# Designed miniproteins, single chains, part 51

Each design is a single chain, and the fold is of that chain. pLDDT is the mean over its residues in the fold that is shown.

## One batch from the design tools (miniprotein)

Design m1758
Fold by ESMFold2-Fast:
Structure m1758 (fold): chain A 113 residues (1-113)
Amino acid sequence: MEKVRELAELLLGEELDIDKALKLLEELLGEQGKELLKEPGAKELVKEILKELAEALRREEASLEEAEKLVEKLVEIINNSKSIEEFEKKAKKLIFDFSVEVGVERLREVVLG
């Protein structure tokens, strides 16, 4: 749990230390997720996904609690994905769904006061 918060705080920060973010994420993974990261190009893809997630979280001004939940969901996606292709699709969908849901709530706040 403590490392989930540390990664969430790092992703919400002004400057993303991507190598530290990857290291924290690797420490949160189970055996299945660690095996996926041994695949060629997997670590590079995870770094790209972490950058996209950090950009989405900062753009939407996400709370620490929201960032922690997204980190936990990303860890679950990596641990349950059978291929790099499945991981990429699910991770990109997670980031897209978050951006859409927050965008809808912000539009609602602006329209309704």
Scores: mean pLDDT 79

Design m1759
Fold by ESMFold2-Fast:
Structure m1759 (fold): chain A 110 residues (1-110)
Amino acid sequence: KAEELEKLIDEAEELLVKASHYFFVNKDYEKAKETLEKLIETLEKIKSLVDNPFIKKQIDRVIELAKEFIEALDTDPEKAKELFGQLKTEFSNLYLALRLEIDILKEEEK
């Protein structure tokens, strides 16, 4: 369980970094969208593996921001930029919370 969560969180971080490069560097909004859709799938898998209701709510917030960003990509690039900033901040907070949860699970599995 801890190893699977660790793998999924690292995958989620890689997907967010790739989406950032597609959006800010390449201006490839289709690839940014596809990458964020994969991030949402990865976050839903993480949510299924965590029991902590506060972490589940934090995951839901990150998923919501990712969906709002995808909707804004084609219609409001300035709003998409703001939403991506919020997404990065909320994901950073989630990443730290998940790392702590993984450490707790590792101690329980000893």
Scores: mean pLDDT 84

Design m1760
Fold by ESMFold2-Fast:
Structure m1760 (fold): chain A 100 residues (1-100)
Amino acid sequence: MNEEAIKLLEQAIKKLEESIKLFEEGRYDEGVKKAREASILAAVAIYKLTEINDEVKELLQRAIELFKKAIELAESYGDKETAEILRNVRKALEKALAKA
């Protein structure tokens, strides 16, 4: 259901914002944990999306921008595995937005 997908996207956004703050503070291990949690939430949200209305479009755009920043930060720490996970989720979000 779209309502559950929206809730999961909002939760993923919150976890990404926390992750980015932790990366910027040099708390890399904690930032990675939050980024991975956000990735799972975003992937489940995409799977549960039934319709892309204006609300979902705004959340997808916000999530894409936050994933972009998280990827740049993960790459700056040399973590290719985390960066690849985040890139894959960002591509899935971009594909979902393109279907709008």
Scores: mean pLDDT 85

Design m1761
Fold by ESMFold2-Fast:
Structure m1761 (fold): chain A 93 residues (1-93)
Amino acid sequence: SKKDKIIELFKEFSEKVLEILREAGVPDSVIEQLKKSLEDAIEELKKSENPYEVAKGFLERLEAFIDRLDLPQEAKEKIRSVLEEFKKKLDEI
């Protein structure tokens, strides 16, 4: 149940991030690569005894990935807002 809530929250977060990246004009090939990484992370969350740690570890990797994309500052700020909301909701589970 707690794991299922983390997975559902992670899926919602993933969709928001992908939407921001598409609106920022990130190429479809990069979007598909990130989507696969997000799907792989969900599978790891399902199998993990520590889903919270898996989610946090993925967030750190995602922040590094986003930084390499040279996104407009506005898009980076939108993603940071989504990340902070996700972290807050994770702590409430």
Scores: mean pLDDT 81

Design m1762
Fold by ESMFold2-Fast:
Structure m1762 (fold): chain A 67 residues (1-67)
Amino acid sequence: APKAEAVGEGKDLGEAAAEAGKKVGDVLASNPEAYKAAILGFGKIAPQNPKTVKVVIEGGKATVTGE
């Protein structure tokens, strides 16, 4: 199963998510289940508008945390 981890930083969630997504883009493109999990994770942290985002992908799972 594909494994990837990335940290993205920016002025807001959008920039932080874009940087993290750029680093794990190949894994997300080849793994629809992980992509779906990542989108749900970003949605959960969106109200906090974090400037730092960590994405951990393992197989069909993705964990997204914000700071």
Scores: mean pLDDT 78

Design m1763
Fold by ESMFold2-Fast:
Structure m1763 (fold): chain A 79 residues (1-79)
Amino acid sequence: MLSKEELEAGLKRLVAEAEALVEEAIRSGDPQLQRDVLAAIERAIEGLRKLKEEYPEFKAALEEAIARLEELRRRVEEA
């Protein structure tokens, strides 16, 4: 069974990895890398939305992670 601690640790790692990828994509100026990172973030957001439906008790943590990923997506789109 998925524990709250496991979910929170996973979300923290996911957001940190997404932040690192976004910073690299913006720094590189590589359009292909920027497209790949955007696609990866969109897939992550979709996965978290499905997980929120399965585990409504973790809604707050999942919505916070989704909001952060949406912000990171916007940063790449504006680069």
Scores: mean pLDDT 83

Design m1764
Fold by ESMFold2-Fast:
Structure m1764 (fold): chain A 75 residues (1-75)
Amino acid sequence: SSMKKKIDEITEKYQKEAKKKVEELIKQGKEEQARDAVNQIAAEAAREVLKAGGSKSEAVQVANSVLDTGEETIK
């Protein structure tokens, strides 16, 4: 479905953004700022899903996928 494709694209976009931002901040020794950035990016991803016409459940799933990617990159 077109909605599934949009959600997958949003998920991939924000996972890449989270990973890149975490790598930049960790390189600078800014681990706490990396965690804050991941939370912000996950919230933005959820908002974009809702704006695209996704459900609250889909927005939460996307946010969690972004958070998981960020946390794995920090570790």
Scores: mean pLDDT 88

Design m1765
Fold by ESMFold2-Fast:
Structure m1765 (fold): chain A 71 residues (1-71)
Amino acid sequence: SAAKQREVAERILGADRAALRQAALDAGASAEQADAAVALAQRLAQAVLAGESLEAAQARLEAEARALAAA
């Protein structure tokens, strides 16, 4: 639900970023992948709190990434 997505977004933005990064490393990510994953999670969380749905935020960020790759 949108309410649950907002709750998760608030927890991500309120969380210790070092702890989020360490969780990604513990899951087998490289340092570069962990940094990218935390940055993406924060961008998605900010979009959700600004009123965008998670699906719309993901689609927009994927479209932006494709446009940058094509430029």
Scores: mean pLDDT 78

Design m1766
Fold by ESMFold2-Fast:
Structure m1766 (fold): chain A 80 residues (1-80)
Amino acid sequence: MDKLLEELQKTVEELINAADYYAEEVRRTGSPESKEKLRQLAEVLQSIAEFMRDVGGSKELAEKAEAKARETEEAIREAE
């Protein structure tokens, strides 16, 4: 496997895990700090998905990142 693709996959997994963690914190506490971190994570995940589509990278990784960005935006919306 391409080394760059492996690192990108690891980064996406870490961002997804962070988004899940902060989404749970927002649902539990309604913390403005956690909401802000979720917004930042959604933006980063969307940017990674767009980058991968633009450079002809892994469609699977792009879809995964985009799906998690949408889930994260939904969690923020539900918390408001």
Scores: mean pLDDT 77

Design m1767
Fold by ESMFold2-Fast:
Order: sequence, then C-alpha cells, then structure tokens
Structure m1767 (fold): chain A 72 residues (1-72)
Amino acid sequence: MVTAKEDYTAKSPDDLSYKKGEKLEILSTKSKIPGKVIAKDAKGNTGLVDRKKILEEEIDEGIELLTKAVRK
C-alpha cells in the first residue's frame, strides 16, 4: 500500500480521486501512461494515479537507499 502525498481530483474517468494521507493499494505498476500506476482506493474505486503524488513505500525506500549511498 502507498500513501497519497496530496489531494487529487480526477480530471478524466480513468483517473482516481484521492485525498492527502489516503492509503491506496497498488494493483499494477504498469499502465499505458508513463509515470502512472493502477491503484485501488479504500472505497473499491480503481484508476490511474500519478507516481509522484503517492509515497510508494517499496520503490521510495529503494530510491532513498541508493541516493544516500551516492550522496557522500
């Protein structure tokens, strides 16, 4: 699961609306749109979510670890 970093209102029917701090379940990290994932809200709604607007726990930890390793 991931946590939304900010509020987002769906602009298209394919997009998922969420609020800051909302927990989302990632269904697929692969979508037709680069930088977007398929996620499910606690209400059972599914849709496209911008990766930059959610804290992807597994991916974010990996990126932070790599950044710390090369920082100094």
Scores: mean pLDDT 68

Design m1768
Fold by ESMFold2-Fast:
Structure m1768 (fold): chain A 73 residues (1-73)
Amino acid sequence: MELVRLIEERVLAVAPTLSDEGREELNRVAVEAGRMAAQGASPEEIREFLLKKAEEAKDPEVSELLREIAEEI
């Protein structure tokens, strides 16, 4: 529950500074991470997922944000 709120809050805080493409990519990752959390995925599983998506991210700002969220988990 707290994890989903954390992801949503961080996405909302940075979304205005991102490009439309970066915002869409970040939103997709956030939705997937939230779904994993809702299905009972462990913090370690979610962290691994976020780090993999950070490496695949085309936008450096999206990559950095995903790493920061992973560190908070």
Scores: mean pLDDT 75

Design m1769
Fold by ESMFold2-Fast:
Structure m1769 (fold): chain A 64 residues (1-64)
Amino acid sequence: SDKLLQEVRDATRRFAEALARSLDDGLALMPDVRAAQQRFEDATGKRVLGEASPDGSYTVEVED
């Protein structure tokens, strides 16, 4: 679902932005990223990978 994919993107973006400020702040948001990924995977049967770097860059990819 587009909404569930958007939730993964939003969670990953917030995680990346937090990581750019503080490692501790970023790590505190990891459960939110995983929860959004799990909801998408459970609903669609597709895998989604969200990755973030300490510089604030991030990527979200769906495997068909």
Scores: mean pLDDT 80

Design m1770
Fold by ESMFold2-Fast:
Structure m1770 (fold): chain A 95 residues (1-95)
Amino acid sequence: SMKEELEKRIEELEKRVEELEEKVREAISMDPSKAEELIELLDKAKTAVHLAKSNLEDGGSEKVVLSALEVAERQIEKAEELAEKTIEEARRRKE
């Protein structure tokens, strides 16, 4: 069903957030000066995923849930990009 497909997408985003939390921790350990910005972006990503999940659980329309999922995916991507860039730049400085 469409609801099961949307639930699966949310579960995949929740797993991606768990992986992102590990990357953010690594990035902060390598460059503590980025901690505030990385934590803020991680929090925004977590909030967006929670909003998508809440909209599905509250019986929101397919269009509303899909829109919330798109926002969540973009927030995760933004946080991932900064975390990966931070790790890469820190590795270049150490070598």
Scores: mean pLDDT 84

Design m1771
Fold by ESMFold2-Fast:
Structure m1771 (fold): chain A 78 residues (1-78)
Amino acid sequence: SQMAQLQAQRRALQQQLDQIQQQIDQLDRDMRAREAAGTLSREERRDLVFQIASLTIQRMLLFVQIRALDRDLQKLAA
């Protein structure tokens, strides 16, 4: 059914969101640890910041998709 398909899509997007959040958290922890140790070069910092920014954009796009699916699911449930 259309409802079951949308629910499956929502679960898949939620899993992707959780994976991206874990990646952001890991990169943030690595950056802080290396900064505290004084082992983080300017180039490495820039690369880590760029990776976090890229993942943050992907996370925002997933939030938009999940919100759209939630609205569609609410309409079908009514």
Scores: mean pLDDT 88

Design m1772
Fold by ESMFold2-Fast:
Structure m1772 (fold): chain A 88 residues (1-88)
Amino acid sequence: DKEKKRKAASLYSAGSINLAGGYANEMLAEKKKKEDEEKAKEYLKLAYLDYANGYELLAEAYKLEGDEEKAKKYEELAEEYRKKAEEL
């Protein structure tokens, strides 16, 4: 059980890092949208992929902890952001 908690903690950390990366790329997209629309879209796509990866890692962490409801929620969020990235 302590080992599962350590693995979950690692996944939460990795997920948080990916979500932070997504936020940074989203801010870069916002900054560039008026001067370089193509580059803004590239940053936005990276942001959506970072969010998708982050939520996927959070879903895995919650599965390890037995929180099926939160795991499902974050899996759905990961799918939504991957789809948004594909649509750009």
Scores: mean pLDDT 89

Design m1773
Fold by ESMFold2-Fast:
Structure m1773 (fold): chain A 108 residues (1-108)
Amino acid sequence: MKENREKALALLRETIDQLRREVGERLQRLIDNLEELIEAIENEDVEAVEEFIRSAEATLEALGEELSRPQRIALYAMIAAGYYALGEVERAEEYLAKAEALGFRSSI
């Protein structure tokens, strides 16, 4: 899990940097959620990570087309990072590919 944890944390930090660069404070609540997920991953809080994944997936299902492109990128990156942290690499890469298709610039 150490290598997957490092990928998860890098992905979340890259997502925060891109959101701050492109949209400023308008997505502060979403940035706060990403920072809380970083804390959950660093604390190895599996239940909190699983809850963040479920909440992000539920938001995408409920609001999908009503979400802005930066919001959808951040939610896909959040789900990908969560699955990396849980060792579910194949699912993580599927969601990362969805974020990249929307213009996310991954370096990991």
Scores: mean pLDDT 79

Design m1774
Fold by ESMFold2-Fast:
Structure m1774 (fold): chain A 65 residues (1-65)
Amino acid sequence: ITTQVGAAIRAIGAGLEVGKPIEIKIEGDTITISVDELDEEARRALEEVGAWLESLGLKFEVVER
């Protein structure tokens, strides 16, 4: 599971190359992403990543700071 989480973090970083400030926090099976400004573009990208992570049995949460 640690290996799958590491792969997921890499995919998130690659998928959000448009320069949105992102902070990633991992707590057990839960991945929380904090975004400085959550516009529609960032929200859409994070929803796609979240669906993929949930397919791996992980919990995914997005927070706008």
Scores: mean pLDDT 64

Design m1775
Fold by ESMFold2-Fast:
Structure m1775 (fold): chain A 98 residues (1-98)
Amino acid sequence: MKEEIEKLKREIKELTAQLATASPEELPALLQRLSYTTNELIHLLVEEKKYEEAIEVAREAIAAIEAVLPRLSGDDLKAAQAAIRMFRVTVEELEKLL
């Protein structure tokens, strides 16, 4: 478990760095991978009852996605906004467990 958590944290950092330099055409695939990897990390942290860390992971994902919103349009923008709403719900639900 610890090794998987550390691996996912490294992947999220790398994906976030890639978002900063990616073209608009590359952003949808990177955002999808960031969302899936972030959800996997949150799941593992919740299983270990690390709720505060899971909340921070979700908040960091929201910030990373919000930073690239001006570079998105149409359905890709709507998908990114939906991901932000999903992570905000995750934060709210996890805060109830603190």
Scores: mean pLDDT 88

Design m1776
Fold by ESMFold2-Fast:
Structure m1776 (fold): chain A 76 residues (1-76)
Amino acid sequence: SIEDKVKKILSEVTGVEPVNLDDDLWTDLGLNRLLAGKLIDKIYEEFGVKLSYSDVSGAQTVKNLIDKVEKKLKEK
């Protein structure tokens, strides 16, 4: 599922396991500008969707990020 793949990517990027839907990307998972760049690249490799930095910076929780990936997939 999209959810499982996004959670796996977040775990690989942040080193945090397990990754929960309610986790805050920035405070709970420790996401920062550098890791956000790696996250964008891995999401592109996995799903073929290119998120902008503003897409990622606008996401607070893991669920918000999943919702953005799903929305971009429906646009293609």
Scores: mean pLDDT 82

Design m1777
Fold by ESMFold2-Fast:
Structure m1777 (fold): chain A 87 residues (1-87)
Amino acid sequence: MIDVSKLSKAEIALYARVLLAEARYLLENADTLSVEELQEGIERLERQLELLKEAIRVQNITDPEVLELLEEVERIIEELRRKLEEM
């Protein structure tokens, strides 16, 4: 488990970029996944996003680049949740 209090701003930014890539990959492949696989993927992304939000809060990060990455991840999670509801 990642200790959010020990993450640097650069590590948080890298983590956010990796999470965005994972979210995009899941969205692109959502139509090929079962309901269960899609739900597990969304839940994993949501857990990672909450860890990032906690890291930002603890480290008091207001960097627009980091915040924009998080907003994009949240938007993709909303899109994925909508697809899951339509299955």
Scores: mean pLDDT 81

Design m1778
Fold by ESMFold2-Fast:
Structure m1778 (fold): chain A 84 residues (1-84)
Amino acid sequence: TAALRAEGLRLLEEADRLAREGGELMPTDPVEALELGVEAAELALPALELLREAGELSEEEAEAGIAHLEALKAAAEAAKKALE
């Protein structure tokens, strides 16, 4: 539905905002920057499910996107842990 699409896009916009904020922090606070990257991935994951439900993404596109984001989140969590 249009409502599901709007919510999915809203979550992606918020995820993008957090990712950009994290990029700005990376030179001064890499641990906080990676934490924001994890939070961005956590918002983007349900956004992809909402876009799939809305018919904006195929099942295959959503699954691929989710797998990619889960891999990025795991990498960011591992990097953050290594820096702590």
Scores: mean pLDDT 84

Design m1779
Fold by ESMFold2-Fast:
Structure m1779 (fold): chain A 81 residues (1-81)
Amino acid sequence: SIEEIEKAIEELEELRRKLEEEVERAREKLEELRRKYEEDPSEEVKKELAEAELELGIMEGLLGIVQGLINLLKKKLEQLK
């Protein structure tokens, strides 16, 4: 039903907001690690940097999927109304 789609959009928008916060934290962590790597270019810091880049990539990917689902559901709502 239209109401079920509207509820799903609302829940996905809440999830998107939380993921946006996690992406911001991941970006901050990555910036701190880049600074640390500039001061100490050790293999250990390089590994931490690579892991932080992967974490950010995963979070950005999830955010993109959630935004895509919101857009699809909104388009379906317009077609049903």
Scores: mean pLDDT 87

Design m1780
Fold by ESMFold2-Fast:
Structure m1780 (fold): chain A 110 residues (1-110)
Amino acid sequence: MATGTLSPATVTVSSGGKATATVTISGSGSRAAAGVAGVEDAEGKPRGYGAGGNAVPTGGTSPLTIHAKGAAGKYTATVGVGDLSESVPAEKAAGSALGGGVGTGTVEVV
């Protein structure tokens, strides 16, 4: 199964703004995987998202633009990775619904 890792581990975003981050796809698999990030506050409420994730082979990297809006503080980015052997939509890859790994990172809203 593939796993996504957000880099940098802490991404700083101005409230209502965006910043660029990279997802590295790791693990075992013979097919491309996609990385997408959702962003949640300490209460688990959606406060942002990652956009622009690409299908990449295991060991590859995918750029993401992280968007976040809310009070200053540290939020959790959840990185979902799906196996793309079945032409999986990016939305399902984001949720790791299809046997992909889930990673986390921090989004610091300033």
Scores: mean pLDDT 66

Design m1781
Fold by ESMFold2-Fast:
Structure m1781 (fold): chain A 57 residues (1-57)
Amino acid sequence: MLQELKQQAQQVIEDFIRNALRELAGSGVSQEEFAQRVQQVQQQQEQVIQEAEKLLS
């Protein structure tokens, strides 16, 4: 159960990164801003996993 959530979170993060890279090539987004956005997405997904863990405990 929790592993399925982790797998889905990983897919969302990877999809976001690929889409962001394509947009970055055509936009003025800095490497620093891009890195921050990736980190924010990872942080949000990690929170979802931790909350699911609380429900399963």
Scores: mean pLDDT 71

Design m1782
Fold by ESMFold2-Fast:
Structure m1782 (fold): chain A 77 residues (1-77)
Amino acid sequence: AAPKISRAAVDAAITALRHLAEEGLVDPKLADEYIARLRQAAEAGDNAGIVKALMEAVNSLDDEGRDAFARRLEALA
């Protein structure tokens, strides 16, 4: 079963994606698209949608972007 993602975790992921876009580690338009999907799924209580958006966001990043995303999430925890 997909893990239940808290609103705090969604907010941390949104913040991390914004920072990656500002650092040039992800296309800003692509980051905005994933942020919008995360917000919509979180507001709808759609845990499966949150998990899917997070996985697709991570899979769109190269190794440097994934490492930066992980470090940003740790800093926000």
Scores: mean pLDDT 80

Design m1783
Fold by ESMFold2-Fast:
Structure m1783 (fold): chain A 90 residues (1-90)
Amino acid sequence: MEEALRKGAEAFLEELKKMSPENQATMIQTLISLARRELAEVDPELAKQIEALGKKALEALRAGDLESAMKQIKELLELVIKGRLRLAEK
């Protein structure tokens, strides 16, 4: 489970890097909305952290700072993995 989630997140990040800034922003917004929605009832603090990192990544993209944006997205994906592992526990 955990290894599969990490591979999925890494694949997402690599595909995201190949996209235009407009498509990157759209994907980040979608990921924030989905992750926040899934985690809001399980870990509301984690959901808020994901939203905050996503907004910071979007601001970096708008400023043309791709390096900072990618670092924020990587941190966001680590939090998403953490949340998905929490949801997988019964």
Scores: mean pLDDT 76

Design m1784
Fold by ESMFold2-Fast:
Structure m1784 (fold): chain A 75 residues (1-75)
Amino acid sequence: MLSELEDQIQAMLSPQQWQQLEQTLQQIYNDTSLTDEQKKQKITDALIKAGVPKSLASQFGKAFVDKDNALRKGP
């Protein structure tokens, strides 16, 4: 689940790195000009830049977008 991925990422990062990452993710999530694919890519990239392994970053990005999409119809 997304919360389990968040817990793993928080355990890998310093509190400062996690705080900065959360702000970045919040900005990406609230950017209505971005498509779901663009949000996933930006979230994944932000996690990798913060030091999260690519595999975990990709899983989080997918889960984050999939959870949002589960609350909406397709295009």
Scores: mean pLDDT 74

Design m1785
Fold by ESMFold2-Fast:
Structure m1785 (fold): chain A 61 residues (1-61)
Amino acid sequence: DLEELTKASLAVADTLAELKDTMTPEQIRQAAIDRAVAAGVDPKLAESTATVAVNALQEKA
């Protein structure tokens, strides 16, 4: 559980840092989900974590 949360957070953070200036929020969200799932994170947890992070990014725009 804690290990999976850490994997989700890292995958999402890395994806956002890489893509935030080049892709739409929707594309970043999908890329973050795909990356987290590829790392072994539950799809629902990946989706929730990516959605929260992308929403925070959008609040600055």
Scores: mean pLDDT 76

Design m1786
Fold by ESMFold2-Fast:
Structure m1786 (fold): chain A 73 residues (1-73)
Amino acid sequence: MEEYLVEGDDPKRTVTEEDVRKAVESVGGRLKAVLIMDNKVIARIELEPEKIDDLKEALEKLGLKNVKITKVE
């Protein structure tokens, strides 16, 4: 697994820390940290590189917009 920074916009403010954890775990990843700030979600995760697109789709299904996933060194 590699470590990634996840950022997404939550304009409806409906996405919870538990929703993010379930989405990450659904693609075989591990959630290390989550920060929810009004209309923005920031998470630090461990994930297989091949699962990045699957995670992006899972987060978009939760209602997140402009999802960015960046590898952390």
Scores: mean pLDDT 84

Design m1787
Fold by ESMFold2-Fast:
Structure m1787 (fold): chain A 92 residues (1-92)
Amino acid sequence: DEILKEYEELAAKIEEKVAGRDPDDLEVIKEILEELKRLAYLLGKYLREKYGEEAAEEALKRTEKAVAEFVAENPEFKEIAEEMLEALRKGA
């Protein structure tokens, strides 16, 4: 699967970029934000193509709820979380 392959390759690239750095550091996350957004887009596209639009929409709603709960506890990530959710929606 081409989408899954691109997703795995991008995930590996992200891991390499953050190797030896603090993954909880907001500045580190900002540096890889474009890669994270692409990863979210690919995930949305994969869910839609493999499981259909209804399953992708349900997965998106669950992800939005989980992200809202995370942001409530970690408000510094709100802007980043909103951008990643937008990328996920564009894929689905």
Scores: mean pLDDT 78

Design m1788
Fold by ESMFold2-Fast:
Structure m1788 (fold): chain A 87 residues (1-87)
Amino acid sequence: LAEEAIELAREAIEAARRGDLREAAEKVKEAAKLLAELGKTQVSIQALALVLAALVEHDLGNEEEARETLIAAAEMVLEAAKEVKEE
C-alpha cells in the first residue's frame, strides 16, 4: 500500500508536469485513498481538498495554478507515504 501510494504520487507529479491535469488528479485521488487505508486520513482529506481546488482552477482556465496545486498535493501524499513505508 505505501509503495503503491509512492508510485502513484510520483506518476501524478509527472502527469502534472506534462500538463495532464486530469490524470494527475486521478493519481492523487488513488494515492490519497491508499493513505486513508493506512490510517493517514488527515493527509488524505487535505490532498483531496487540494485536488478539488486544482480542478476548479483548471475549469476556470487557471492552468498554471491548477498544475502547481496538483504537484503540491502529490508531494504531500508522497511524503506521507514515505513516512509510512519507513515506519
Scores: mean pLDDT 83

Design m1789
Fold by ESMFold2-Fast:
Structure m1789 (fold): chain A 99 residues (1-99)
Amino acid sequence: SSMIDSLISSLNEEARNLQSETETLQRLADSYLDAAATLQASRDDLVKTNSPENALRGTRLFDSAIGLLLSQASEAQSQADSNSSLASSLTDEANRLSS
């Protein structure tokens, strides 16, 4: 059936698009995590080299920035997981229709 064949092609194309988006989102999440790790190292150096009272002013700024980066990483990872799940479902459906 040409209509079923067209649907199979469309399902596989959408699955590939979702996989590509998943890879982009995963790289974005990894980038945010790497940035957060870099800021955490700088925060730790600040605590190590300064008195606790003086360090607190700087660490608050780092904690805010790290929190934002971790939140953005979590959001990107959640979207990647969602897209990956849908891609798998579309591939499974295409395989069922081709049987």
Scores: mean pLDDT 92

Design m1790
Fold by ESMFold2-Fast:
Structure m1790 (fold): chain A 100 residues (1-100)
Amino acid sequence: SIIEQQIKGMEESLEAIEEAIRRGDVFALQLFLLALGGEVYVLKQLAIKTGDKRLVDKISEAYERIVELAKRTTDPEMKRLLENLAESLKELKKEAEEEL
């Protein structure tokens, strides 16, 4: 299903983000953070359209994972990028929760 494909894409982006941090690859991190933001936006839209609460849980999981990575990251540029995405994901999560 399209929902399963979107969830898989989000999970793959999260794994790629962790690997980019491990490698110290700021450029790759920026690209994968952009991808994750778009994937979570799509999951929010699907959650609202379908009423599927599991999608809100997946958005929450992505948010919590990025917050945890930001806390553990000591590189100031990578930390800033992760914190910026965490704020965006927090808003997407709130919007999904308010519409369900």
Scores: mean pLDDT 89

Design m1791
Fold by ESMFold2-Fast:
Structure m1791 (fold): chain A 71 residues (1-71)
Amino acid sequence: MKKEELVEAVKNHDLARATAIAMELNLTPEELRELGFDEDTVKAIMAMIENAKKKGITPEEILENYNKKSL
């Protein structure tokens, strides 16, 4: 996946997809800021990545878990 696809996901307010891409690319908070994301978006993505790593969750499972917990 390309960083451009991550930017498009954020523009579409698809945090689950953005998180999955960022996790697959092993992006840091600093790299997310360099892509022009606001601090709240960076914190949300990093929190989801950290929780996924703590639970051994894959990018695919992040998408499934987010859909299960969708409003």
Scores: mean pLDDT 74

